# Designed miniproteins, single chains, continued (5), part 51

Each design is a single chain, and the fold is of that chain. pLDDT is the mean over its residues in the fold that is shown.

## One batch from the design tools (miniprotein)

Design m17752
Fold by ESMFold2-Fast:
Structure m17752 (fold): chain A 87 residues (1-87)
Amino acid sequence: MEALYLRLEFRLTADEALQEKLIELWRRLADELGGAALHVARRPDGTLVVTLGWLEEVRDEREREELRRRAEERKQQILEELQKFAE
């Protein structure tokens, strides 16, 4: 058995309204990922940095790759959703 820590990191420049929407979407994603830890930070230049992380006990290499793939798919879906709000 292998313990795996998975992390998603997003960097995005956004106005306040979009930042609030992002936090809501990522909160939901964290819940979907089985209680992943969510951290949101805004840099002085307006860049948002978001980190999701959780620990899974992975039994084989295929399962590890599947979890990483799912995380990347969710990241991409969020980015696509955000583009809809950028005019």
Scores: mean pLDDT 62

Design m17753
Fold by ESMFold2-Fast:
Structure m17753 (fold): chain A 84 residues (1-84)
Amino acid sequence: GGLEEALKAIDRAKKAVEEAKKKVEQGDPNGKRALLGAEVSLGLALISLGVGKIAGDDEFAARMAKKSAEGAEESVKTGEMPKL
């Protein structure tokens, strides 16, 4: 269901944060920006889950968490802040 999909999206965002941390450790010049973008996106995914639970809308939680996870993954790939 939507809640399970939202939790999977949060796991994707967490993996993006860990990948960005490794880039920072390796001295990637875009690593710090990638990490900031991934962490902001993870925060938005967590907020989306909370809002969806309060509203009783698991589909909203899933949709917004997936969008945030995509932002986290894109930040790691591009070294730029997420476009939300």
Scores: mean pLDDT 83

Design m17754
Fold by ESMFold2-Fast:
Structure m17754 (fold): chain A 71 residues (1-71)
Amino acid sequence: SAKEEALELAEEIKKLTSDKEAAEKLIELIRNDGSADEIDRLLTRLVIDDPSPEVIELAERTAKAYLESLK
């Protein structure tokens, strides 16, 4: 499912990021069907903290998968 994809992508971000707390909060929000706005803010924070191409791509894919899960 799109939600399962978003969770797996968020777990990959957690492996790469120095901000483990933000990544863990992202995972919890996805699991609990949190607001898309709050998830977008956390993804933006994660990209700012670790602006690698890998984190940017994972963040974009996580956002897309989560939005798809809401349809």
Scores: mean pLDDT 86

Design m17755
Fold by ESMFold2-Fast:
Structure m17755 (fold): chain A 69 residues (1-69)
Amino acid sequence: VDSAVAAARAMKKTGEELAKEGKLEEAVKTYRKALEVLDAAPPSPETAALREEVEKNLKEAEKKLKEKK
């Protein structure tokens, strides 16, 4: 809908690419920033669904980071 949703989608994609490259700390930071952007946006089904996807990716990245550290 707004630039916030588009920005969060781009951040999610960037975070996924970073995680794939093993840059887990950067991926975690990127996902957290995406969640902050979504939390600042007006609540909607689209922002809620995207937030759930980003949270899932964040948890997976954090789990891998804990295994590495």
Scores: mean pLDDT 79

Design m17756
Fold by ESMFold2-Fast:
Structure m17756 (fold): chain A 80 residues (1-80)
Amino acid sequence: SEEEVRRLIREAEAVHREAVAQGNREALALASRALAYARAALYKLRGQPVEEPTVPEDWSLEEIVEEARRLLEEARRLVA
């Protein structure tokens, strides 16, 4: 749902802020990628063009959301 994708974006933004606060460059890179995939998911769900070079054009909404979650969990591990 759009609500779930928006929640994923907010969670990714929170981890991104934490990575910045810690000066953790690896976590920052992963959180930035998670945020890009989460935003791509929102555009795809709305039927809007996705201009995100790191997200494959042929991926389903479900695949994009799952990759965003995977990247977010990896980023969370690095800021723990």
Scores: mean pLDDT 81

Design m17757
Fold by ESMFold2-Fast:
Structure m17757 (fold): chain A 82 residues (1-82)
Amino acid sequence: LSPSEFSARAVGLILRAIADYEAGNYEQAIKDLEALLGRVTDPAVKAALQKAIDTVRAKASREELEKAIGEVFKALDAYLKS
């Protein structure tokens, strides 16, 4: 995938995971994040995604999930600019 296509797909999966989490569909939110995890090779992005998945599994607050997702976006931005 081109960097632009990869970025768009990554953002789409993250937004879908947030929507599924807000709908109470935690299993689907985890699957959405795992789908992105399977497409990335960068260790920092993988670590941030794993933390977000763990946050959903722990049924943590929306604030904790937003924090974890913020770390995913930071890692993804750094990866795409490298």
Scores: mean pLDDT 80

Design m17758
Fold by ESMFold2-Fast:
Structure m17758 (fold): chain A 86 residues (1-86)
Amino acid sequence: NEEIKKLIEEAIKAAREGNYEKALEKLEEARRIIEEEYPEAVSKVSSREEAEELYNKDKSDEAINAAILIGIDDQIELLREQIEQQ
């Protein structure tokens, strides 16, 4: 999904510039799109290992988006911590 990719790239750019609030907003928007288009990725996969298992079972789109969600959630947690310090 090109929109998700663009949001992640914009979030990375904002974070590099020290704009953690904007980075967080972009990542939360990307997460929302994944939740809407791939709800199974949110509810069924809690780890990278589960995402890999889904990929091996011909659920590649769900597995890829689940891995992206795990990465986004990790970054959201870090950005929230940075915002609290400001």
Scores: mean pLDDT 69

Design m17759
Fold by ESMFold2-Fast:
Order: sequence, then structure tokens, then C-alpha cells
Structure m17759 (fold): chain A 72 residues (1-72)
Amino acid sequence: MDAHLEAVRRGLVEAARALAAGDEEKARAIGEAAMPHFRAVAEHIAATGDAEAEARLRAALAEAGATYEALA
């Protein structure tokens, strides 16, 4: 699970950077590459109720949002 969570965090932050730069196509490509990892995390949370995984996913989304706001 840790590898999937790190891949999601990295993908979200890089996609946020691309969006802030106005590169929507690059952001989409990064998001598409991260989707299998996001799906694995979401399925794990849905099946187990893993609060740590949910908190890490929430933190990754917050980091990506803060990255976008700082750069846009």
C-alpha cells in the first residue's frame, strides 16, 4: 500500500504543478498514469476502512491543492 500512496501523492503534486503552468494535457497524462495507484488505494480504503491510508490520501490531496494555489 505504501508504494501506491507515494505514487498517488507524487502524481497529484506533479499534476498540480502542470495545471498551475497551464499545461492541462500534461496534467491529464500524469493523472492517467497515477489512476491505477489511486484505484488501488481507494479499493483498499473501501474494503478495510484503513484510517491511516485515508488520512495519507487526504494529506496528498491537500498538498496538491496547496501546490496549485501557490503556483497559480
Scores: mean pLDDT 84

Design m17760
Fold by ESMFold2-Fast:
Structure m17760 (fold): chain A 86 residues (1-86)
Amino acid sequence: MKLPEELAKEIIEHLRKAALAAARGDLEEAIEHLEKAIELASKADTELGRRVERDARAALELAREGRGLEAAFLALAAVVDIEIEN
């Protein structure tokens, strides 16, 4: 059960931007991109979409707590899940 190709590309773009921003300490930008990735992932009624949404929400909470490197790691883990399984 795959994410639509267009939706997967948009989610990956936002997750990658979130990870880079979070790693640099730009937590406000990371949060904005994570919120967009969550919105997009929630549109997919798939197991992969639900897992990506969960991981993006966890990354969002870490970013809100100032834990940028951990947020970046989870955002990149979600990208890897999409690229391997979709």
Scores: mean pLDDT 85

Design m17761
Fold by ESMFold2-Fast:
Structure m17761 (fold): chain A 102 residues (1-102)
Amino acid sequence: GELVKLAEEFEETVVKAILAIFKGKKEEAEKEIKKIEEIGEKLLSLIKDPELRERIRRLIEEAIATLKELLTTTDPLKQIGLALRALGLALDIVRLAKEAEE
C-alpha cells in the first residue's frame, strides 16, 4: 500500500544520500536529506496507530541524525559504521510499514 511505498522511497533516498556523501557531493547529499525529511513527514501522517507512529518517528529521527553525522565525519571506519546504521534504520522502517499493512 501507500505506507510501504513511502517507506521504500525513504530507504531508496537514504541509499542515495549515503552514495552522495561517499562521492563528496555535499550539496546533492543535503538535497537527499531534505527529501528524506519530507518523505518521513508523509509517512508519519499516514500512521493512525499512535504507538506505531512514535516508533517510526524515532527511527526516522535517528536515520536523519545519523546521515547528518555521516555528512560531517572524516574518519573512514566511522563513515562505514554510520552508513550501515542509517541503512539498518531505513530497513526497520520498511519492515514496520509492511507489518502494519500485512
Scores: mean pLDDT 90

Design m17762
Fold by ESMFold2-Fast:
Order: structure tokens, then sequence, then C-alpha cells
Structure m17762 (fold): chain A 89 residues (1-89)
């Protein structure tokens, strides 16, 4: 499975964020990912959630779907996605 840094690099590239993952803290990268996810169209946001799921370890993919299904708002779903990424070692 991918490390957290590798996931952050893949996600920064997917979201077209002009930031160097190696030169910035994980917290700063996650903040920018959060801001970007909050501004996407519904279609682009759903594509981003599916992409994040592909980057997660197989054992976490089902839990990711379950936690997202409990949330109604964009902000709550973004927090779920960020939590799953932050918990990768």
Amino acid sequence: SLTKKEILKQLVDFLDLNINVEQNSDDKILYLIREKLLTLSDDDFNNALEYIKTLLPNELKNDFDIELSKKQTRAEKVLVALKFIQNIE
C-alpha cells in the first residue's frame, strides 16, 4: 500500500494543486486539499472521493464507504476523507 506522503503526492497531482509535497508539512498539504475539495463541483467532488478510495489500503476501502454514507454535507465528507488519509502511516 501507499505511504501517506505517496497518497498526498497522488492527490495533489489529481487535484491540480501547484504545491511541492516534499517542501511542505503534511498539515499544510492537507489544509490545501481540504480547501480544494470544498470548492469542487458535485461531479468533480464525487470523482475525487472515488480517487481517494483507490489510494487507500484494501482493508480501509469498505470503512471509507460506510463513514461517507453517514454524512450529508460536503464539509462532513471532506473531514472523513482527510481523517482516512491522516491515519495512514
Scores: mean pLDDT 89

Design m17763
Fold by ESMFold2-Fast:
Structure m17763 (fold): chain A 83 residues (1-83)
Amino acid sequence: GEIEEKLEQLEEEFDKAYKEGVEALKNGDYEKAREKIEELKKIREEILELGKEKVDKETALRIIGLLLRIIGAILDLESQLQK
């Protein structure tokens, strides 16, 4: 449904931001990596807002799964910035 289509868009946006963050770290561009972490945090907030909607259990589980993935990505990039 509409929410599932929004989830697919958020997943694409997440994948792109995470990939760009990883590439920034490979290039030693720590400023760019921090920008990508902030983008990931904004995507996380959108997913959290989507999770407040009255959705079926299947969609709720997909939202939770995507939240766990984005939290992991933020921690990964942040840990590499801290070394």
Scores: mean pLDDT 85

Design m17764
Fold by ESMFold2-Fast:
Structure m17764 (fold): chain A 101 residues (1-101)
Amino acid sequence: SNEEDKKRLEEELNTLLSLADEVEANPDDVVKFTAAAITGAGLVFTAKLLLKNSKDKEFTIKLIEEVIKRLQAYRDKSKNPRVQKILDQTIKGLKELIEES
């Protein structure tokens, strides 16, 4: 359902942003940095799966656009180059999914 798709994207987004906060607080934490990178890639994969299986593509595209806006807002406030890179890669992946739709 549209509500289940929204919940899945919000849960993965919140996990990514939480890990990004931990990397901002502890920049030398390679484990947290790696977890953030994997979570970002996972978010793009989940978005792709939801788009492929969506019965309401317009709704799913708008959810992905909202996720992109929230990632961009966080990225713009980040001072950590590694966090910026992970978020930029995640944003790029999500934008490419919308363009292919």
Scores: mean pLDDT 86

Design m17765
Fold by ESMFold2-Fast:
Structure m17765 (fold): chain A 74 residues (1-74)
Amino acid sequence: SEMDEMLAAAYEVAKETYERLKPLLEAGKVSEREVLEEAARRAAEYLIEKYGLPEGRAQWIAAEAVSRLKEELE
């Protein structure tokens, strides 16, 4: 479904953002919370640009994608 496609795309953007910021997280220069907030922001921006979603809807899908990423990191 289009929702599954959007969630998968948001997850990939969130994961790439996390991996890019991981060296800063390991160096103690950023918190995990700050990295996950940046991942959510980047995923939401992607959904707005790619699918034309309203900001609120994009934020909800991005939050779900980041929640899934967080579970995989534990």
Scores: mean pLDDT 87

Design m17766
Fold by ESMFold2-Fast:
Structure m17766 (fold): chain A 89 residues (1-89)
Amino acid sequence: MKEELEKELKELESEVKEEELKEAEKKVKEIAEKNKDSKEKLKEALLDLTHEDPHNVALWIAIVRHLLFGEFEDLELAEKLLEYAKFIK
């Protein structure tokens, strides 16, 4: 499961500019640091980012990456967001 999602994520990463992905990852890290006390608050904050810029595929990728490899793993949410990112690109 997690390995399969990681493979799909890497395929999407290859379709976006490296600079855009780095900026998105920086933004996600800042949000994660501010919301490190609560998994629910973190999830809400990350989803709010996607609502502000729903067509920013790099941002969706960065969020999915955090859900797969961050402190609060959420594979189900990661899968849903990854499917959405594929659809909007």
Scores: mean pLDDT 76

Design m17767
Fold by ESMFold2-Fast:
Structure m17767 (fold): chain A 81 residues (1-81)
Amino acid sequence: NAEEVREAIREKMEELIERVSKLSDEQLEKLEELLKKYEEKFKEADEALLLAREGKMPAEEAAKKALEALEIALKAIKEAE
């Protein structure tokens, strides 16, 4: 269900913004290093979203890729804390 995946993305985005806003400068630097390890996953999500906007990929598939990237980002934030 694409709508439920989009809702999950929205909720995780809100959580991500809130948690990042509470990090110190030192924790943010650690987060940047952790996110570097997953750079290819973030590029994959960005490419999927672009393809979906061009009508070359189902929006549901692109949304799942974005959700995976958000889950990785939230795990990285937890490690930076």
Scores: mean pLDDT 79

Design m17768
Fold by ESMFold2-Fast:
Structure m17768 (fold): chain A 88 residues (1-88)
Amino acid sequence: SREEVEEMIRKTREMLEKELPALIALAEAKGLRDVAARIEEIRAELEEKLREAEELLREGKLEEAKKTLLEAVGAAQEALAPLAPELF
């Protein structure tokens, strides 16, 4: 549903605006510059996909918007997973 996609967009935005910036700050505080740069790269790609999903939602393409968000968040999580042991 449209409401479901809007909720997914809100949660993805929280990840972009709160969670990923916090992980970047943590990596920088630990002197892990390569890890911080990689998280910034992941954040930039997720931000681009969020904008794509928001445009699809505006066009009424709910299933495409949902698929774009699921694939983008999944890709971000897979990219972050190998970095977790260095951060925690």
Scores: mean pLDDT 88

Design m17769
Fold by ESMFold2-Fast:
Structure m17769 (fold): chain A 90 residues (1-90)
Amino acid sequence: NPLNTLEFYEELVRQVQKLFPDLDARELVETFFKVISGTESFDLDDPRHDFMAQLVLHYFSPDKQLPPDPELVREMALLAATFLGKEVPK
């Protein structure tokens, strides 16, 4: 059974958009995966990005239930925003 990394990715984008409606949620999620995988570009067809998405899914949802933990989603967004030099509301 594929862990459906695409559905997980889209759910992360949705949760980030809900937490930070004035920020580009997709850019934040893509930046997070680029940072943790050590890559210049983000591609879900890259097995490194798919593997990292599976690890993140396990960490955010160890019971394999969606949605992911909102505190961990917030931490992910803050890390990505910091890397991009953007301000994030508290």
Scores: mean pLDDT 71

Design m17770
Fold by ESMFold2-Fast:
Structure m17770 (fold): chain A 70 residues (1-70)
Amino acid sequence: MAEELLKKAEEAEKKGDYITAGRYYTKVGILTRNPELFYQSARAYEKGGDTKTAEAYRKIAEYVEELLKA
């Protein structure tokens, strides 16, 4: 369930495991098609030192936002 994955992401962030948090935020983003969760994933990867993956998910979030525009 997306709710359980979001809980795991929040728990990983509290532990300082930002890469694991980013992975779970990405899974929730895919399941819900919510661009905000891809931005959350990007922030987590950036805090974890993976700037390249953070940039990729920011671009994905922007693309999803464009697709959802009326």
Scores: mean pLDDT 83

Design m17771
Fold by ESMFold2-Fast:
Structure m17771 (fold): chain A 67 residues (1-67)
Amino acid sequence: MKVYIEIGRGDDFKKVKEEAKKLKEQGNEVTLVAGQSGWELGILPNVINLAKELGVPVEFYLVSGTG
């Protein structure tokens, strides 16, 4: 199953890492989701690094400007 884990500013990256590992061990396709306006750009490198360490994709939902 495809599982999305949303990461925001202030989240415990250790807890996210352990949860993602557990979900992968259960055969799930884990994707990390990051990006919410400009403030989350400050944590973007940490999310990307975590995704690479876990071997999972990362997706961004940035709302910049109006649709």
Scores: mean pLDDT 69

Design m17772
Fold by ESMFold2-Fast:
Structure m17772 (fold): chain A 86 residues (1-86)
Amino acid sequence: MVSKGRALIAKIILLLAEKPRTVAELAEEVGASRSAVSKALKRLEDSGVVKRDPKTGKYSLNVSEEEKKRYVEIAKMILEAYEEEK
């Protein structure tokens, strides 16, 4: 339940830490539906973790460089735990 949703969010955070991406790009790269990615991004945007550029449609991390490192580390830990859980 929670682990599957957290794994999707973790993958999104790792990809956005590299560069801004659209919903379509994230969906293809994480292997999820655009609907699932949009819902995850909406939750992250509501929490202030990501922002959307209205001109490009690209999402980016809306956090400091220090917080970005922390989010990337947490995301990696979540993905390791998810792989162990299968």
Scores: mean pLDDT 78

Design m17773
Fold by ESMFold2-Fast:
Structure m17773 (fold): chain A 79 residues (1-79)
Amino acid sequence: MTVEEYAEELVSIALGSLADTENWEEVAYEKLVEYLKTVPKELREEVVKKAKEILRSEFTEPLSSKLEKILEKAYESVK
């Protein structure tokens, strides 16, 4: 998989979690952590950066900032 393919999957996971009406932020965090563990360690920083760029360009505030914050927390947990 390319950096862009990993980034697009992270965005897809975050958005899919919004379908869960209860505890969607916790569900998003857990799913993002699990997926990031499958990404090679050397690519994780670049993948997270690209995923943030996608969220910023394709989604409106305040949702984009909330999703970016959850993604950052997930990344910090897998360092």
Scores: mean pLDDT 79

Design m17774
Fold by ESMFold2-Fast:
Structure m17774 (fold): chain A 89 residues (1-89)
Amino acid sequence: SSEEIKLIDELISRLGEIWEKVKAGASFEEAKEEVIKLLEEGYKKSKNKEIQKKLQQAIEQVKKAKTELELGKVVVETVKFLYEEKEKL
């Protein structure tokens, strides 16, 4: 679906923007909240069950993240998954 591809591109772009803000010295707690909110929006908008499942898992992992490194790992793994799913659409 072209709508699902647009959603994937938006999620990848906005996750990248949040992570660039973190590298520029943005608050870990604020970045964590922004990532959770973005992933929850993606979950609600997606009609793809594999994407929904991965975003739900990523939300739980972000909630458990205690460091910038742990948050970054979840963001990178989520972006990689979204690129791989986009190739299948």
Scores: mean pLDDT 87

Design m17775
Fold by ESMFold2-Fast:
Structure m17775 (fold): chain A 88 residues (1-88)
Amino acid sequence: SSSRAEALRRQRERILEDAGAGVAEIAGASAVTVVRINASNKEKVEEALETLRRVGRLTSRGPSARRSLEITRRAIEKSREIARKAQE
């Protein structure tokens, strides 16, 4: 939990600093989603981020840790679809 929270925080900070990229990118190495936001596409990308947060909340409340991983994988794929549409 602590190490995961630190990884997420580092990713978000880096994304905000590198907002000029304006591209949504998903890190497949872990269950951490990295999203790049620019001023023009901020609204669309923020909607995708909120979707991920909602899924994370549902996952944390309900199932066991191992089941949560499966739900997280589905959420990551759904976030990829949203991110792809946000790019264009």
Scores: mean pLDDT 48

Design m17776
Fold by ESMFold2-Fast:
Structure m17776 (fold): chain A 89 residues (1-89)
Amino acid sequence: SEETKKLTLLLLHVISGGGEVFVAERLLENPNASKEQLQKVRESLEQTREDLLELKKQYGSLLTPEQQKIVEETIEELERTIEKLEEKI
């Protein structure tokens, strides 16, 4: 169904967001990371956060409580990682 396709898209964005956070945390641990690299990664995470917030707004009602928690935790992880990147820039 259309609802199933949209739910799948939302959950795929959660997986993508988690992967981006993982990469960003590795970059934050690298003392040789350039300000340009940190800035580009921050911009990427901000876009992923905005996309997830929009998808949650439109299709969040299709989520189980467990899925909603995963989406919320992913958004929170993106926000925390963005703040860490901003502090280093």
Scores: mean pLDDT 84

Design m17777
Fold by ESMFold2-Fast:
Structure m17777 (fold): chain A 63 residues (1-63)
Amino acid sequence: SIQDEIKEAEEKLRKLWEEGTKLLKKAMEDPSERDKYTEKFNKVTREAVKVRRKILELRKEMK
């Protein structure tokens, strides 16, 4: 169902936020690898934007 797809997408978004937070923490803990972790964080952020967009479109279907 669309509701199940929204729930699954929201769970994926939460996991992406957790991964992003973890990457920021690693960047703070290891300044020598900061740029590497920042790049990975940006990639996770782009993926989160795509998932958030999907959630918004699915919610329009559930009016």
Scores: mean pLDDT 82

Design m17778
Fold by ESMFold2-Fast:
Structure m17778 (fold): chain A 92 residues (1-92)
Amino acid sequence: SKEEIEQELFELLGEIQKLAKEIEEMIKNKAPVEEIEKKAAELAEKMDRLLALARELFGDSPEGQAILAEWEAQRDAFLAYVEKKIEELKKE
C-alpha cells in the first residue's frame, strides 16, 4: 500500500542521512579505505531502494518526476564525491 511505502521511505531517509554523515566523518578522519567503501556500498543500496519507492509514490506527476530527477542527481553527485575522496586517500 502507499502507507507501507511511505513508512519504508521515511525509515530509509533517516538511515541514509545517518550513513552519509558517518561516511563524511570517516573521510575527514582518514578511516581505512575498505571501511569507507563498505559504508558507501550500504548507502548506495539504501539510496537505490529509496529512489525505487519514491518513483512508485511520485512517478505519476510532473512535479514528482522533477523531484526524482533532482534526488537521482544528488545521489550520483554524493557517490561520485565519496569515490573521489577514496581515491585521494589511496594516494596518501
Scores: mean pLDDT 85

Design m17779
Fold by ESMFold2-Fast:
Structure m17779 (fold): chain A 106 residues (1-106)
Amino acid sequence: MADNHLKRAKEYEANFLSIASKLGKGSTFKDELTAVNNLKNAALEFKNYLLLTDSPSAEDCQRLRRFAYDLKSLATYFRNLGRDDLAEEFEDLAAELEKLYKEKCV
């Protein structure tokens, strides 16, 4: 059900924000990966919610754009680290969200 995807997206985003707020100079790459995987899962669940939603709200459309932007920023970060595998994964998801925005929010 669409509502279950939205609920999971919000839970993953809350987990991302909680973990990200604790990241600092002492953080490991594994800590960063845990944070960004929560953001990726939030974006994926939100994508699934919107695929099942015929009339997204203005708030839904703003959230979709924010996820796409954040994923692109992370893709650039991982590409600079030489992690092309992770960069491509985030770039592909961001492109899917941008396509969905054009289909449902414009």
Scores: mean pLDDT 83

Design m17780
Fold by ESMFold2-Fast:
Structure m17780 (fold): chain A 87 residues (1-87)
Amino acid sequence: MEEEEAFLKALKEIGEIVSRLIDEGKITPEQAKRINELIDKAIEAFLEGKPKEEIVKIMREISDLLAEYDPEAAERVRKLIEEFEKV
């Protein structure tokens, strides 16, 4: 329950960050597609009951990819992942 709520909160906030980057023209549609593919991968891993460590690893790939496009957004995503990891 707690982990599911923390995961969904993290994904919602990551999605809001990505939406803002698109709206501000800071990432291209192709870059947004790559990020969304990793978000989908994290959701699938969670639904399949993968270990939290594996889910966190996928989420870190989102932040690493964002670091190439917007380092400030990547740092915000890293903090969200750390908050999820603590639950």
Scores: mean pLDDT 83

Design m17781
Fold by ESMFold2-Fast:
Structure m17781 (fold): chain A 80 residues (1-80)
Amino acid sequence: MLSEEEIKLAEELTEEMKQLFDREYQRLTQVDKLPPDDAVERALGLVLKRLTDYMVHYNINSKVANKVLEEVEKYAEEKR
């Protein structure tokens, strides 16, 4: 189980990553005119890349990153 500090960090990162997903999804659907399914896959790819960069640069625990990814993936499925 995550510690209280790790849970709080995961919640903050989840909010940031959902905002990143929404911006990229909007760009892909409105500018690039991609279908929603393709836009979701590409936007999730960007989130995964950003989380990987944060793990390397800020020494974020993989359990926190995995929790954030799971929450963003659930959020993204609601957009399909």
Scores: mean pLDDT 83

Design m17782
Fold by ESMFold2-Fast:
Structure m17782 (fold): chain A 79 residues (1-79)
Amino acid sequence: MKEYTVTATVGGATATLHVKEENGKRIATGSADSMGAAGAALQKARELGIEVDRGTIEVKRAGPSLPPGTLEVEPAPPP
């Protein structure tokens, strides 16, 4: 199995994305301090040529009392 780690920071918020390649598919999981940081990590993975078939990123705000969110990712088909 192959595994990649992509990290991005936007406005002081950090996102970490782990991509595993299993059965010919790339599955991404990770966490982000904001939606912007999550989007930046996904964009960085695309720029690196890492095609993500499925992904789940936990989005959370700074501080232990704030609720987390989850972002799902699918690859867009080429034209």
Scores: mean pLDDT 67

Design m17783
Fold by ESMFold2-Fast:
Structure m17783 (fold): chain A 65 residues (1-65)
Amino acid sequence: MKEQKIEDAKKLLRRIADRLGAEVRFEGEEITIELRTDSDLDRSIAELAGAVVSTVTGLKVTIRR
């Protein structure tokens, strides 16, 4: 169950990062999404995705610019 949730979360974040042109990094129990745009919409999407994934998996998700 936990393994499946983590894998599904990683797939979701990769999809979002690809659509936003962002970089995603997986390091230990931390996930970092690095935005390459100044768009407030892109930032809001990344923050929402991070909050959902963090809540579901217990992993720490950080949004950077």
Scores: mean pLDDT 76

Design m17784
Fold by ESMFold2-Fast:
Structure m17784 (fold): chain A 86 residues (1-86)
Amino acid sequence: GDVAAARQARAQIQTAMRYIQQGRINIALRYMQQAIALLDTVDTPAGAQARAQAQQAYAYIQQGQVQQALQQMQQAIALVDDIIAA
């Protein structure tokens, strides 16, 4: 997996979190779609797990479950940070 893709995915997730906090849900969903696509290119177990967390966050955002979405997004960032640190 490419560390550059992981760094870009992290930035997309952080941007999505800011838009959620602003109530700009449709924009947040677009950034999450980009993050999921980037994580799909990361060929590591941590990358696969981060993608799963990001997909779950996307589902929670669509359901209006903002707190659950933010928790999954933070978990995805932690996994992405492990990829970047390796």
Scores: mean pLDDT 88

Design m17785
Fold by ESMFold2-Fast:
Structure m17785 (fold): chain A 68 residues (1-68)
Amino acid sequence: STEEILQEIKRLLAQAMDAAARGELTEADLDATYARLSELIAQLPEEIRERVLAGVEAMRAALREKIA
């Protein structure tokens, strides 16, 4: 369901944020996480897909700054 997909997206983002906060997030981990997120987002209804994608991409940029 859409709700389950959104919950999984939130879980993956929270895990990446926690790893970044601990200084343990690598570029490989971030890339693997975002490959998975892309698959989940593709399964969302068109009406919310664009909004979710925008939010997820903004978060990726912020997380990448914490690696560098």
Scores: mean pLDDT 84

Design m17786
Fold by ESMFold2-Fast:
Structure m17786 (fold): chain A 66 residues (1-66)
Amino acid sequence: SLEATAEGARAALLALGVSEEEAERVAQSILDTGSARPELERLRERGLSEEELEAVENAAVKAQVS
């Protein structure tokens, strides 16, 4: 579900040390648009590594299955 995907992405971002505000913004994007893409692109611009972005995407996929 979108709710599970949003929660998974939020939790993964917080675990990586991303701020509560940024993590909430990604979760809200998933709920509003069905996609984390625009907000993950912003995090990439802020210097988040490819490995960190993959970890967030993997957590979102895992939460979607759950």
Scores: mean pLDDT 77

